# Designed miniproteins, single chains, continued (4), part 73

Each design is a single chain, and the fold is of that chain. pLDDT is the mean over its residues in the fold that is shown.

## One batch from the design tools (miniprotein)

Design m14524
Fold by ESMFold2-Fast:
Structure m14524 (fold): chain A 66 residues (1-66)
Amino acid sequence: SLEELKEKVVELLKQGKVREAAQLLLDNGYSVEEAFELVDELVKEGRITPAQGSALKTAIVLLSAE
């Protein structure tokens, strides 16, 4: 489910596994734009910090270019 995916992303970020969180989103068929929307939602919900959101967005862009 979407909530299970969101929970996994939050847990990976708590562990400092930013690239793994980004890869999980891309592996689940998220475009860069869709992944950014999910990141912004997690920040808005207070589940991750703005700094974590920025780091995750950077990792998403870098991985999507590979």
Scores: mean pLDDT 90

Design m14525
Fold by ESMFold2-Fast:
Structure m14525 (fold): chain A 83 residues (1-83)
Amino acid sequence: SEYQELLERVKKLQEEGKKAFEQGDYETAIKLYREAIKLLEQAIQKMLDSGKGTPEQLAELEALKKEAEENLKKAEKALKEKK
């Protein structure tokens, strides 16, 4: 439940970030991707601290974090080129 709510929230932030990027709103895309990364980092840390996360759940969160970080990098490059 809580894990599924986190995944849905991260997915929504990534979709909204992608939409902002496609519209040329790179500053909004950056903010949304940073929020997704922050949520993922907090979730990973909580799982590590509690010892309750499965290896599969940790791998999924790390993969989502890597995706968000790559999207952030693209948005930052696009913003630098636009300015």
Scores: mean pLDDT 86

Design m14526
Fold by ESMFold2-Fast:
Structure m14526 (fold): chain A 104 residues (1-104)
Amino acid sequence: SMEEEIEELMKKISEKLGLELEELREDVERLKEAFEKEPELIEKAKEFLLMVLKALGAPEEIIEMIKEAKTADEFVIAVLKAVLWIAENQEKYDALVEQMRALG
């Protein structure tokens, strides 16, 4: 189920980033509620995330999940998978942040 997938992704992110699981759950619930209340935010968030993920060299599977997400639940799952991939590829994120810092 989507709820089980979200829970497993949150646990993995909590473990990888050293975040408190309960705080992460509250953040994910707020994010989901925001996208349910204002679906237009999904389209804007997709454009921004796709730009960042492509710059990081994210796998096509993650890119496609972001593109194809139509509901708040689908988009939250795609975002959590992207966050987990970034956490597992910290060096690529650090390199991008350093490039952005050099640009001012």
Scores: mean pLDDT 82

Design m14527
Fold by ESMFold2-Fast:
Structure m14527 (fold): chain A 82 residues (1-82)
Amino acid sequence: MLERLIEAVEEILREFRDDPSTPQSLIDAAERVLELLRQGVSPEEIIQRFVKNKDRLELAVLALAARRAGFDELAREVSSLI
């Protein structure tokens, strides 16, 4: 799971950087999600941290990454928290 989520976030971050219309806040959010996943923090712990801190952009990036990776249940769960 973790490796596939990392790959999905890396793809999203590349797309965000390639699109000049993407707000810097979304790029920062994607970078933050990627850093936590690379540090080995579980998706469940990442969700809890972002919900507690009201990090809605980070939750949106994680939901998009989960959808791209084929984790439909995780994507639905995270989307419900936004």
Scores: mean pLDDT 85

Design m14528
Fold by ESMFold2-Fast:
Structure m14528 (fold): chain A 89 residues (1-89)
Amino acid sequence: AQAKLAEGKAAFRKQDYDTAIAHYTEALKEDPENGDAWFNLGLAYFQQKKYKLAAKYFKKAAELYKKKGDVILASYSEQLAKISEKKAE
């Protein structure tokens, strides 16, 4: 899971969002409760201007961060979901 997350982040930095999405999706098959993987999947879809998908995945990340007690990352993920929803209009 961590290796695939790192590979996804490397692809994201190169603006290869399709490859980033593929690696984050593989990370989530191994660990579906990985909030960081859901968050980064949301960021990749946001960069592709797929704002409805970005909002969905940021909301999922926020739920998982709340479950772990990470109130800062949960709040940040909720804010990015709201921004994504407004851009999807």
Scores: mean pLDDT 88

Design m14529
Fold by ESMFold2-Fast:
Structure m14529 (fold): chain A 62 residues (1-62)
Amino acid sequence: SMEVIRLELLKLVFEIARESSLFIAERMKDKNPKLAAENEEAAKQLDDQIKQLQAQIAKQQS
C-alpha cells in the first residue's frame, strides 16, 4: 500500500538522520563534548522513532 511505502521512506530518512547524529557525536567528542552528548541523545530518540515506525509498518501489513 502507499501508506506502507510512505512509512518505509520515513523510516529510511530517520535512519540516515540517526547515522548523521552519531557521526557528528564521534567527530565532536573532544572539540565540543556538549554537542557530542546532544547528538548521542538525538540518535537515541531517532532509534526509538525508527522502532515505532517499524511497529506501524507491521500493523499496516497485518
Scores: mean pLDDT 88

Design m14530
Fold by ESMFold2-Fast:
Structure m14530 (fold): chain A 60 residues (1-60)
Amino acid sequence: MSPDTQKLYTFLSSLGITAEQLAAWSLEQWQALLDRYLSRKFSDAEVEAHRRAVIAQLEA
């Protein structure tokens, strides 16, 4: 997992957000989270990659 994905996983996990809740988020909501939390823009493909990796970690 990338360092950015790990930071997102740790942050979202600390809030008690479930994989089911995150799967319901739109790509735009994920882009807004990444822009705010990591303070940089990501492509749609990068956002999808981070989304899949975080959800996979929460589906333990």
Scores: mean pLDDT 73

Design m14531
Fold by ESMFold2-Fast:
Structure m14531 (fold): chain A 62 residues (1-62)
Amino acid sequence: KKKELLKKAIELDATGGVYLMLSSSYRLAAPKDGEEALEKAREAEEKSREYFEKGKKLLEEA
């Protein structure tokens, strides 16, 4: 049971990391795409936080 929770927490953290990278990509595009790119960066940052939070919660249950 604990091992499965740990694996799932790692997967959630990995997904959060991907969203962080996506956010950085949108911020790099901001000079070209302006406000829209910044909004997408913010949304990706929010998704990243949600996944990291879910991963932490599972680790505490493990």
Scores: mean pLDDT 79

Design m14532
Fold by ESMFold2-Fast:
Structure m14532 (fold): chain A 82 residues (1-82)
Amino acid sequence: MEAELEEQVRAAREHAAALLAALPALLAAATPEQLREALAKAEADRAALEEALATASGLERELLEVALETARALVAALRAAL
């Protein structure tokens, strides 16, 4: 279980880095309506992750931290694009 979670944390970090690197081009291709919908969803997801992170520990916390960092970066980029 722990080894599987550790692998998931590593994979999540790699996926987050790739997504963040691609984000400016993806945002430039989106319509204003798509950007607003994405922002609302991203802000809701960020809030849920912050709540989950408050009680998380160990590798689960690391997974949630990666997800939250990605969500925060996405919210910031979407706000800047609107």
Scores: mean pLDDT 77

Design m14533
Fold by ESMFold2-Fast:
Structure m14533 (fold): chain A 78 residues (1-78)
Amino acid sequence: MKEEVREELERLRKLYDELVSLITDPKAQEAFSRAYRKRIDEMEERIDKANTEAELERLLRQVRYEIDVLEKMLEYLK
């Protein structure tokens, strides 16, 4: 289970990197890049500290939801 959540988290990281690459304002790009890295780090820490399958399933749903939102945003921007 942790491996599945980490795989989806890596996919989310790549989508964040793609979104950041589309930001043309250097200060905004830096700010969003920093915020996204912090978000990924926080999620990774939550995965490491998860003690039950139910906690991991909730994290997996949350990561997948964020992936879906970002994919739709990227489709709109392309």
Scores: mean pLDDT 81

Design m14534
Fold by ESMFold2-Fast:
Structure m14534 (fold): chain A 57 residues (1-57)
Amino acid sequence: SAAAARAALERIGEATGLTPGQIAYLVTGSRDVDEAVAKLTPEQRERLLRSAERVTA
């Protein structure tokens, strides 16, 4: 879901010191978090969720 992807960006941001918008830009090329989440491919979404799990241990 879009909410899960947004939450993943926030978790990675907390762990890395980057903003969710900076992470969105690195993954999708879009700095708007909502637009970036909408543009995520299934593969990018899975990778993002797995990354969030690793950093929130």
Scores: mean pLDDT 78

Design m14535
Fold by ESMFold2-Fast:
Structure m14535 (fold): chain A 67 residues (1-67)
Amino acid sequence: MKPESVEEVYEKIKAQLKKEGRDDLIKEVDTIIENMKKKGLSEETIVVRLVAFAKKNGLKIDSPYLK
């Protein structure tokens, strides 16, 4: 199964946050991605962290990591 890119998951989360009027959380997501990339973490690790963030905040996104 081919993993989703960080960009695909980010765009799904950003769209859902904008739809729900939680634009402040977009800045938090941007900060998470930037910090994880700066630390040299794998794209898969970043995707898993973003999916966990979405689930913790009750966001409905279409992702193979959200069952």
Scores: mean pLDDT 74

Design m14536
Fold by ESMFold2-Fast:
Structure m14536 (fold): chain A 99 residues (1-99)
Amino acid sequence: SRLEEVRRRAAALGEELADNEKVAEADANSKSVVEFLEKLRELGMPEETIERLRELVIERLELELEQIDAAKAAGVALSAEQEAAYAKAREELEALKKL
């Protein structure tokens, strides 16, 4: 699926950045993806890398939300935890698109 492809691309980028001190520092000091990307910029990460990360997260969130929307349309009941995750994912996607 497209979501599985995006997850594999995310894993590959994660491996590329596994030993990157700036990524580790940004992750440790961030509570959201937006804060993470802003912290990477503060730490001097190249804009090309930040944009690659942003685009990949946007694509992943859009595909995950599309999958959840399809399940809801098919009558699948979401747990309280799943509904909260869905709301958070939508909010995070809108915030990322405004960057």
Scores: mean pLDDT 81

Design m14537
Fold by ESMFold2-Fast:
Structure m14537 (fold): chain A 102 residues (1-102)
Amino acid sequence: EEEKKKEAEVLDKIVEDLNRAFSEIDRAGLPDKEAAEALIEKFKEIYDKYKPQLSEGVKKFLEKALKRIEEVYKETGSYEAVKDELVRLLTRLKILSLIYKN
């Protein structure tokens, strides 16, 4: 189905945009809390940008991921912890994209 292949392309763009966000925030040299907040805001921005092109299942998955990331931030205040959760999300999105292409 063309629909799943189109969604795979959108997932690839989300992965690319998140990798760019990591690089930008890493380069900015912000304190841990400010870096974590900036990364969460970038994730929200990326989600809002692509959300009209996503299926309900993927939207629900990303919204659950965001809530988990926000909880990790509340508990730790750590950029490393927030980044680790997003790296885990990136891995899942890459796998989902490969499944949708095949």
Scores: mean pLDDT 86

Design m14538
Fold by ESMFold2-Fast:
Structure m14538 (fold): chain A 110 residues (1-110)
Amino acid sequence: SPREAEVERLMVEAARLLAETLAEVEALVAETDDPDELFERISAVLRETAERLKEIIDRLRALGADAAAAEVVEMFRGMADRVVALVEAKDPAAGERLRAFADELVAELE
């Protein structure tokens, strides 16, 4: 149906956005030696991604696709967990700060 095709398209868009975000974060972690600059750059990327995902989530909810919207929130949480792990491996304190920030972004999407 047209509705099912739209839900599928939005889910693919969300998955691509999250994969692109993770790749950008991996590059920033490799390039950034200062922990404060690393936190600032990664938190800005996560905020931008969360704002774009909120538009996708709102569209899914408008279509009555509440389960798909919840799945996008869980996809973001999974990506954020991987981002936090990458940052924590480089600097544990920056990773802890980023975990708190990521948890707040997840709550905003719910």
Scores: mean pLDDT 91

Design m14539
Fold by ESMFold2-Fast:
Order: structure tokens, then sequence, then C-alpha cells
Structure m14539 (fold): chain A 67 residues (1-67)
């Protein structure tokens, strides 16, 4: 029913936007955290690798929206 990739995307994006909006971090810091998270995602399963790629895509989209 729910695409795990879409759920991971929505959660990562929502978290980053909330932290930016509340002033907890800058957009650049949020982007770096997402990229670091992608690098640290467990590559044990296909799903984990997809989540890693998705976190990188979210970072790219945030950079485009906030620039």
Amino acid sequence: MNDPQRVAYDQALQRALNDINTGRMTADQAIQILLDGADRVNTFTDFSRQVGRLLRQVADILRQQLN
C-alpha cells in the first residue's frame, strides 16, 4: 500500500523542513545531515540502499527549493 521509498522520503523531508522552520538548523546543515545519513545507511538490503539514494535525492531537492 505505502511505498517504503516514498515513506522514507516524506519523513526525511518533513524532519529537515521542521528543523529549518524551527531554527534548529540551517538549510545547509540539514542537507549535510541527510548526505551523512545516506552514507551511513545499512547496505545489507535493497531497501536500505534505496533509502540511502532517497536521502541524497531529498538533499538535492532541498538545495534547489531553498536556493
Scores: mean pLDDT 65

Design m14540
Fold by ESMFold2-Fast:
Structure m14540 (fold): chain A 89 residues (1-89)
Amino acid sequence: RGRLRQEAIELISQATHLALQDITDPKTKKQIRELYEKAVDAIISGDYESAIGYIEKLKELIKKSASPETAKKAVELLEKAIELLREAQ
């Protein structure tokens, strides 16, 4: 269970890193970092429903702001993180 939580955090970190490498707008980068921090904090506190909500918001922001190729890769990582968090519940 702790392993699934850590794997989810690693996937979210990878997706966030890919998005931040591709996105140049400072305001969007700040929003991505804030959503990442909120998602990780929620996971650490055991609030997986809130974490999934923040990850969904992160997915939508990345879809709108990143290149199609980066968005596809990042979204796939975030969807896997959501799956792991649902298994950890």
Scores: mean pLDDT 86

Design m14541
Fold by ESMFold2-Fast:
Structure m14541 (fold): chain A 96 residues (1-96)
Amino acid sequence: MTEERLKRLDVAEKIFKKSKNETLKLNIAKGFIERLLDEDVEVRKKAAEILSKYIDKLTPEQKKELIPLLNRALEKETDPEVKAMIESIIEKLKNS
């Protein structure tokens, strides 16, 4: 159910915002990137919105680790809006 997956993203966002644990934050960010492969465009769009908001909160080393995963998601994306969002996230990571 799309609503349940969207609610799980909201919960993960709250945990990410409150966490001081770098490993937990990296794992949650990887989880958002996995959601960019979701069957539902609304879930993929929400994941991209959260990543755009919080990517600056990661360390430079963590940002470098996420670039290959984001490129993989971009290759599989069919929606033009979500593609543009992923491209923006990747450019932001490269310029960090």
Scores: mean pLDDT 83

Design m14542
Fold by ESMFold2-Fast:
Structure m14542 (fold): chain A 68 residues (1-68)
Amino acid sequence: MPSMEKVKEFLKKVREVLEKTDPSDIEKVTEEIMKVLKEIFPELSEAELESYRRVVTGELRRGVEEAK
């Protein structure tokens, strides 16, 4: 399992992407986040990557819709 420090680093980078990327472009933001995930966790299996993608996409969608 990934360490808590790596998870926190990932979330920090996710917030940085949200600040730099137009949040209305959810597809682009999701792609950037997935790229960060693969960079920080290169050992993750396909199933683990899919699980993380769902969590991140859900959080992003909530944040973007509420920020409108």
Scores: mean pLDDT 71

Design m14543
Fold by ESMFold2-Fast:
Structure m14543 (fold): chain A 60 residues (1-60)
Amino acid sequence: AAPSAAEAERRAAAVREAILADGGSEELAQKTGEEVRAALLAGDADAAMRAAVEGMSEAA
């Protein structure tokens, strides 16, 4: 089932915090968070996971 807007925002926020904690830029964190949120709202969990992994890989 597609997550609620609140759940999508919480997951996007967690991804942003993970990128910042790993030394990524604010710009990377914001971009990746937006991609994760948009994918989750569209019901595409695979796209959300891929965006999160790519963003965190760029941070490292």
Scores: mean pLDDT 79

Design m14544
Fold by ESMFold2-Fast:
Structure m14544 (fold): chain A 70 residues (1-70)
Amino acid sequence: MEAGRQAGAAALRQMADQSKDPKVSKALKDFADAVLAGDSQAATKASTKLSDLGALDEALQRYSEAIAAA
């Protein structure tokens, strides 16, 4: 659903803005943009970077909570 995607992407961008690590911030913004665009390849690349940085689980939790609250 479009509203759920927008809420999830907004939560990821908010998390990126709150992140003190520029690499995590960039990966979260890339993931949010990929989700909004429906680009599965870009989403996979961004999620792989988040996993390498140890931030994927937190990002997925924040995204799921935002969708559930929307």
Scores: mean pLDDT 80

Design m14545
Fold by ESMFold2-Fast:
Structure m14545 (fold): chain A 84 residues (1-84)
Amino acid sequence: MVLSEEERRELIEELKKLGVPEHVAQAIVDTLDSLLARGYSLEDIRQTLRFLADTFVKRGLLSEEQGRQAVELATRRAQEVLER
């Protein structure tokens, strides 16, 4: 895992503050960590997270705005990790 347990927990809590349900936040963070571990570029991570968020919006689990905000937050965290 590229993200520490504490970093994963912090990101889940920030997503929950945006109104994202915990199980959706967990899925986003798990996907992000997997993409980082596989060495995906920031753009590939952003695109994959957009597809994931769009799926949750279509399933009625997120609003379009919540999906957009979740992707922006997770992508920013990915950028911070890649700049280490």
Scores: mean pLDDT 86

Design m14546
Fold by ESMFold2-Fast:
Structure m14546 (fold): chain A 68 residues (1-68)
Amino acid sequence: MEKKEEVAAFVRELADERGLSEQAKERIIDTAILLIEVGKVSLEEAKEFARAMVEQEAARQAERARAA
């Protein structure tokens, strides 16, 4: 339970810093939680994965926003 809250809070803070959409934020949180619960990965691995996803989404959205 607390592990899921920790990864969700971690993603929320990173996503807020990078201006990610709520849809992207929810998708990343959901995926990280699934990795913990179903994928049998550690909380540490889930956080690393979530951070990478936030970085990828931030890069995509930054390119799109600057192109607009």
Scores: mean pLDDT 77

Design m14547
Fold by ESMFold2-Fast:
Structure m14547 (fold): chain A 101 residues (1-101)
Amino acid sequence: MLSVREKADRALEALEEAEKRLQALMLETKDPRAFEASATIGSYILALSIMKNVGNISTEELEKFLQKLIKQLQEMKKTADPETAAILDELIKRLQEILAE
């Protein structure tokens, strides 16, 4: 079983990788949907980093946070361009795998 810290670290790595890919896509396509997705992911990176560093995250609190994030990413995917949707889909899958551990 992974520790809460290890799950949080893996989630941060997945989010940071997705943000980097969306930033690259935004520079190439100039599509505002890639920008919006990148900004949203950035806000969750900040929130998770604060939760991890300022207080002890319980397994339940981390799971609720990741479930909320996954739901928001699924909603964004519905209106995204195909390239942004593909990045969001991969991120959703990685976050679901972390929750299953």
Scores: mean pLDDT 84

Design m14548
Fold by ESMFold2-Fast:
Structure m14548 (fold): chain A 87 residues (1-87)
Amino acid sequence: DEQLAESKARLAALEKKFGNRETLEEILQAVLDAVAAGDEELVRLGEEQGQALLERASSLSPEELEEEQIALLRELAERARRIAAER
């Protein structure tokens, strides 16, 4: 399974780079929980930020693209937490 091998390699690289798998899992889980809750504003924000990243993707190195993707996930997670706190 090519996707599984690629995902494992990316996860190992992220664990090595950030040294904390638990923090990455927490960030991803917060985003998934907010999306599952039907936060339309968060979905739209993700689309806008994702599209802005795609426009820059051709000018970024693979390492820079990975860092920008993680930064986007962190921003979405922070917004998800803020939205959840207001409920």
Scores: mean pLDDT 66

Design m14549
Fold by ESMFold2-Fast:
Structure m14549 (fold): chain A 80 residues (1-80)
Amino acid sequence: SKGEEIVAKAKELAKELIDYAKKLKVPEEILEELEYLTKHAIEQLEKLAKEGKVEEAEELYKAFEERVKEIKEEFKKLAE
């Protein structure tokens, strides 16, 4: 389903963000915050997908994708 596709894409983004943070050796406290952030976002997306709320899931996914992009940009600046 489209909801399942959105959840799958969110899980890939989460994994990519966590892997990137680990590669940059960010502090464990920051990694823990990212893991909580990504886990919460995925849980909300899974709930919306299960309830058939595809439009709400797409909106939440876009917000999550934008936030992941912002975090990556911050990490890139700090890694310099």
Scores: mean pLDDT 84

Design m14550
Fold by ESMFold2-Fast:
Structure m14550 (fold): chain A 68 residues (1-68)
Amino acid sequence: MTEEQKEELRRFLMEELGLSEEQAEAIVRLAEKGWSSDQIGVYAILRLGMSPEQAQKIADYLLEKGLA
């Protein structure tokens, strides 16, 4: 994953979904480690306290951008 892709992902998570910088960085790190979009979605619900709707938006974005 490039620095540009990480910055775009962080911006999406923070500006469109209202995540904190810490929450956004956690998701970026999981995508860098090669976690699947589904695994990251589950993490967002269970560890970050996100709604299923928000988690699905993250998973969809990651799949669309080829990041997870």
Scores: mean pLDDT 85

Design m14551
Fold by ESMFold2-Fast:
Structure m14551 (fold): chain A 81 residues (1-81)
Amino acid sequence: SDAAEEAQQRQSLDLLIEMGRLAGKRAEELRREAEQDPSDRDVLQRLVERYEMIARSTDDTISLLQKIKDAKAKKAKTASS
C-alpha cells in the first residue's frame, strides 16, 4: 500500500507540475494576444487571470502534497502508522 500510495502521489505531482507549467505558458500567450487584439482585450485578460489562478492553485497544491509526504516520512521513522 505504501508503494501504491507513493506511485499515486508521484503521478498526481507530475500532473500538477505539468498543469501549472501549461497554465503559466497559456497565460503569457493570452497576455500577448490581449496586447495585439483590443477588440477582445477584456475577455483575454479575464482568461489570463483564470490561467494565473490555475498556476497558483497547482503551486499551492504541490506545496501541500510535499508537506504531506514529508510528514508521512517523519511518522514512518517514529513507527506510528
Scores: mean pLDDT 80

Design m14552
Fold by ESMFold2-Fast:
Structure m14552 (fold): chain A 113 residues (1-113)
Amino acid sequence: LSEEEIREKVAKIGREVVKKLEELAKELEKYDPETAEYVREVIEKLKLAIKQLEEGKITPEEMKEVLEGVLKFVKEILEELKKNNAPKEVIEATEETLKFIEEKLKEVEKLVK
């Protein structure tokens, strides 16, 4: 793959993660509006990283680090939701989001080896 093709594929993965986080924020908004707002802040940071990647200002490897940070953030949300006995639907949505990001990170790892 060319450097441009790798960049385009990683940016596409970033956008898929943004969409999944937007779905999670909607589910969280009904139960915990404050946590939903933190997810939206992370979405905005991720959107900025995608723009910087597309403009050549960051590398695909740096974008992988951004996505690893997003994964850690979602793990922390999941643990807090479980601790607070959040509704099953909210916990399941967060678990699904976590698994999605883990799979997308594996795809990025294969591209940036």
Scores: mean pLDDT 89

Design m14553
Fold by ESMFold2-Fast:
Structure m14553 (fold): chain A 81 residues (1-81)
Amino acid sequence: SAKQQFKKAADAAKKGDFKQAVDYLTKAAKQSTGKDKPYGDSAQATANWIKTQFDTLTPDQQKKFGKKVAKSAKKYADQIK
């Protein structure tokens, strides 16, 4: 389910495993339909940003970004029924 994919994305992002985070965010986006589509659209945008921009960040910026992604993904998981 989208909820499970968001939980896995949050855990991966918190660990700094952005390849796994991108995979789980992409799966969450695909599984987020109907009323949950806005969460999926946000997940896809975040996954695309990580793929294109993440390597331009300093290590400190990467850690801060990972914490923000983890918090957002966990919040979306908690909001999805």
Scores: mean pLDDT 82

Design m14554
Fold by ESMFold2-Fast:
Structure m14554 (fold): chain A 88 residues (1-88)
Amino acid sequence: MEEFKRALELASKYTREAVKAVREGDMKKAEEYARKAAELEPVGAGGAAEGMLLIAGSTSSEEEGKVYNLTAEMIRRYMEEYLAAKAE
């Protein structure tokens, strides 16, 4: 349980780094952090992506909405790919 919490915290950190990279226009760094978050804790990363979609829908900033939508899509793509491979 504590190990799961640490993995979730680290995945959350990678998720934040991905958002920051997208906001700064560093798409390669964003993809790397999104992948790290999804592979480390796919369920937690998926939850973070859903949270980002809610933020994107509620923000008054089109630029911030785009940042969160793009980051969420990257995380969801890597999460779905990782979980599909693991289910085999």
Scores: mean pLDDT 79

Design m14555
Fold by ESMFold2-Fast:
Formats: C-alpha cells, structure tokens, sequence
Structure m14555 (fold): chain A 93 residues (1-93)
C-alpha cells in the first residue's frame, strides 16, 4: 500500500530529525484525532527541544498534583529533578 509506505518513510525520517517529516507526521496524528498533548510531546521529543520537554513535564507534574495523584513533597522532588536535567543539558551544550 503506497500510503502506508509513505507514512513509514515519513516516520523513519522524523525519527532521524527531519523537520519536514516531523511536521507531516504531526499533521497526520492531528487528522487521526490524537490528543494535542500527545502531539506536543512527540514534536518535542523528535526535535530534541529540551525547553519544550521541560515545560510539558512541569505541566504534567502540576496536573498530577492538582488531581491529587501525588503529594506536595513528590511534586517538589519531581520539579527539582526536571530542573537538574535541564541544567545538565545546558552544561553539555
């Protein structure tokens, strides 16, 4: 199936960091009704956007706290781990 082959090739190129392929995979996910949050995570991972991944991770931690899934102590620990990971990424650049 030519359409399946084209999608597989786009996914392969997106995994290799091809920005045009990443954009096309995102558009495909949106057409298939994938939640915007999952699309945002995919894009941030594919583009290796450490700042966007940090912001998404902070948002997920804050949501878990608001929903009562984690304690304040667990929230503070997770936020510190995210900040440490960002500092390490910046130091490696």
Amino acid sequence: DEEDKELAELMRRAAAGDQEAIDKVEAYMKKKGVPQEEIDIFRAQATRDAERLRDLAIGLVDRAYREGKITQEERDELLELIREAQREAEAAA
Scores: mean pLDDT 72

Design m14556
Fold by ESMFold2-Fast:
Structure m14556 (fold): chain A 55 residues (1-55)
Amino acid sequence: SALLKEFGELMEKLRELGKGELARELFVQFTQAYEAKDWEAMREIIEEARREVEK
């Protein structure tokens, strides 16, 4: 899905920025939201990741 692709790209960007621990934490949260089919939580996690990769 488009959300999964975007999240994957954001996780890679966070790792490139040296924020690998944050990326790992967000990955766990996103996986839990995905299993629960909680699209609102998934969107919030993506928005948080976007904020963290902004320069």
Scores: mean pLDDT 85

Design m14557
Fold by ESMFold2-Fast:
Structure m14557 (fold): chain A 78 residues (1-78)
Amino acid sequence: RTEESLRRSVAEVEEQMRKFLAELGLDLDELLALEPSEQLKKAREIAEELAKKYNLSKSEELGIEIALALELSLIKAV
């Protein structure tokens, strides 16, 4: 079923996101508890930190910000 596949995919994204954020010293559960505006702000801060650390382009930075915001929204919605 589509719902079963979606739950599996979201669980995998959540696990990967949790591990990734833990490597940055961040807690996924704390980010999920934030208001949507604060989550967007945090996604931008993480994207800026990664872009600075890995010398990424502005386009790549924006891509990371959007990806993080979408993944947090998806995990919270399911």
Scores: mean pLDDT 77

Design m14558
Fold by ESMFold2-Fast:
Structure m14558 (fold): chain A 100 residues (1-100)
Amino acid sequence: MKKIEEEIYKKAKELLEEALKKDGIVLPEEKKEELEKKIRELAKKRAKDVKSEEDIEKAAVQIALEMGVEAGEFAVENPEYGNEEAQKEIAEHGSDRLVP
């Protein structure tokens, strides 16, 4: 089971990172860690029902879609993270606003 769990986790994480990159979503480290923990938990649960190599791929895709929706919702509520350019501007100008 642990090897199947790890394979599902890696595939789901790759698919999620690809989807976020395509949509221009840049998440803060704390939110990325939260999603990674959820992916591991879902991979563990779905690994118990895996009967074939195809089931591993299906589980990874489903987890990536669920986590993609959650990341998208976060980006809608925090629009600065839905745009890499906006996130970069905040990082570059934040110190200028705090240090007069």
Scores: mean pLDDT 72

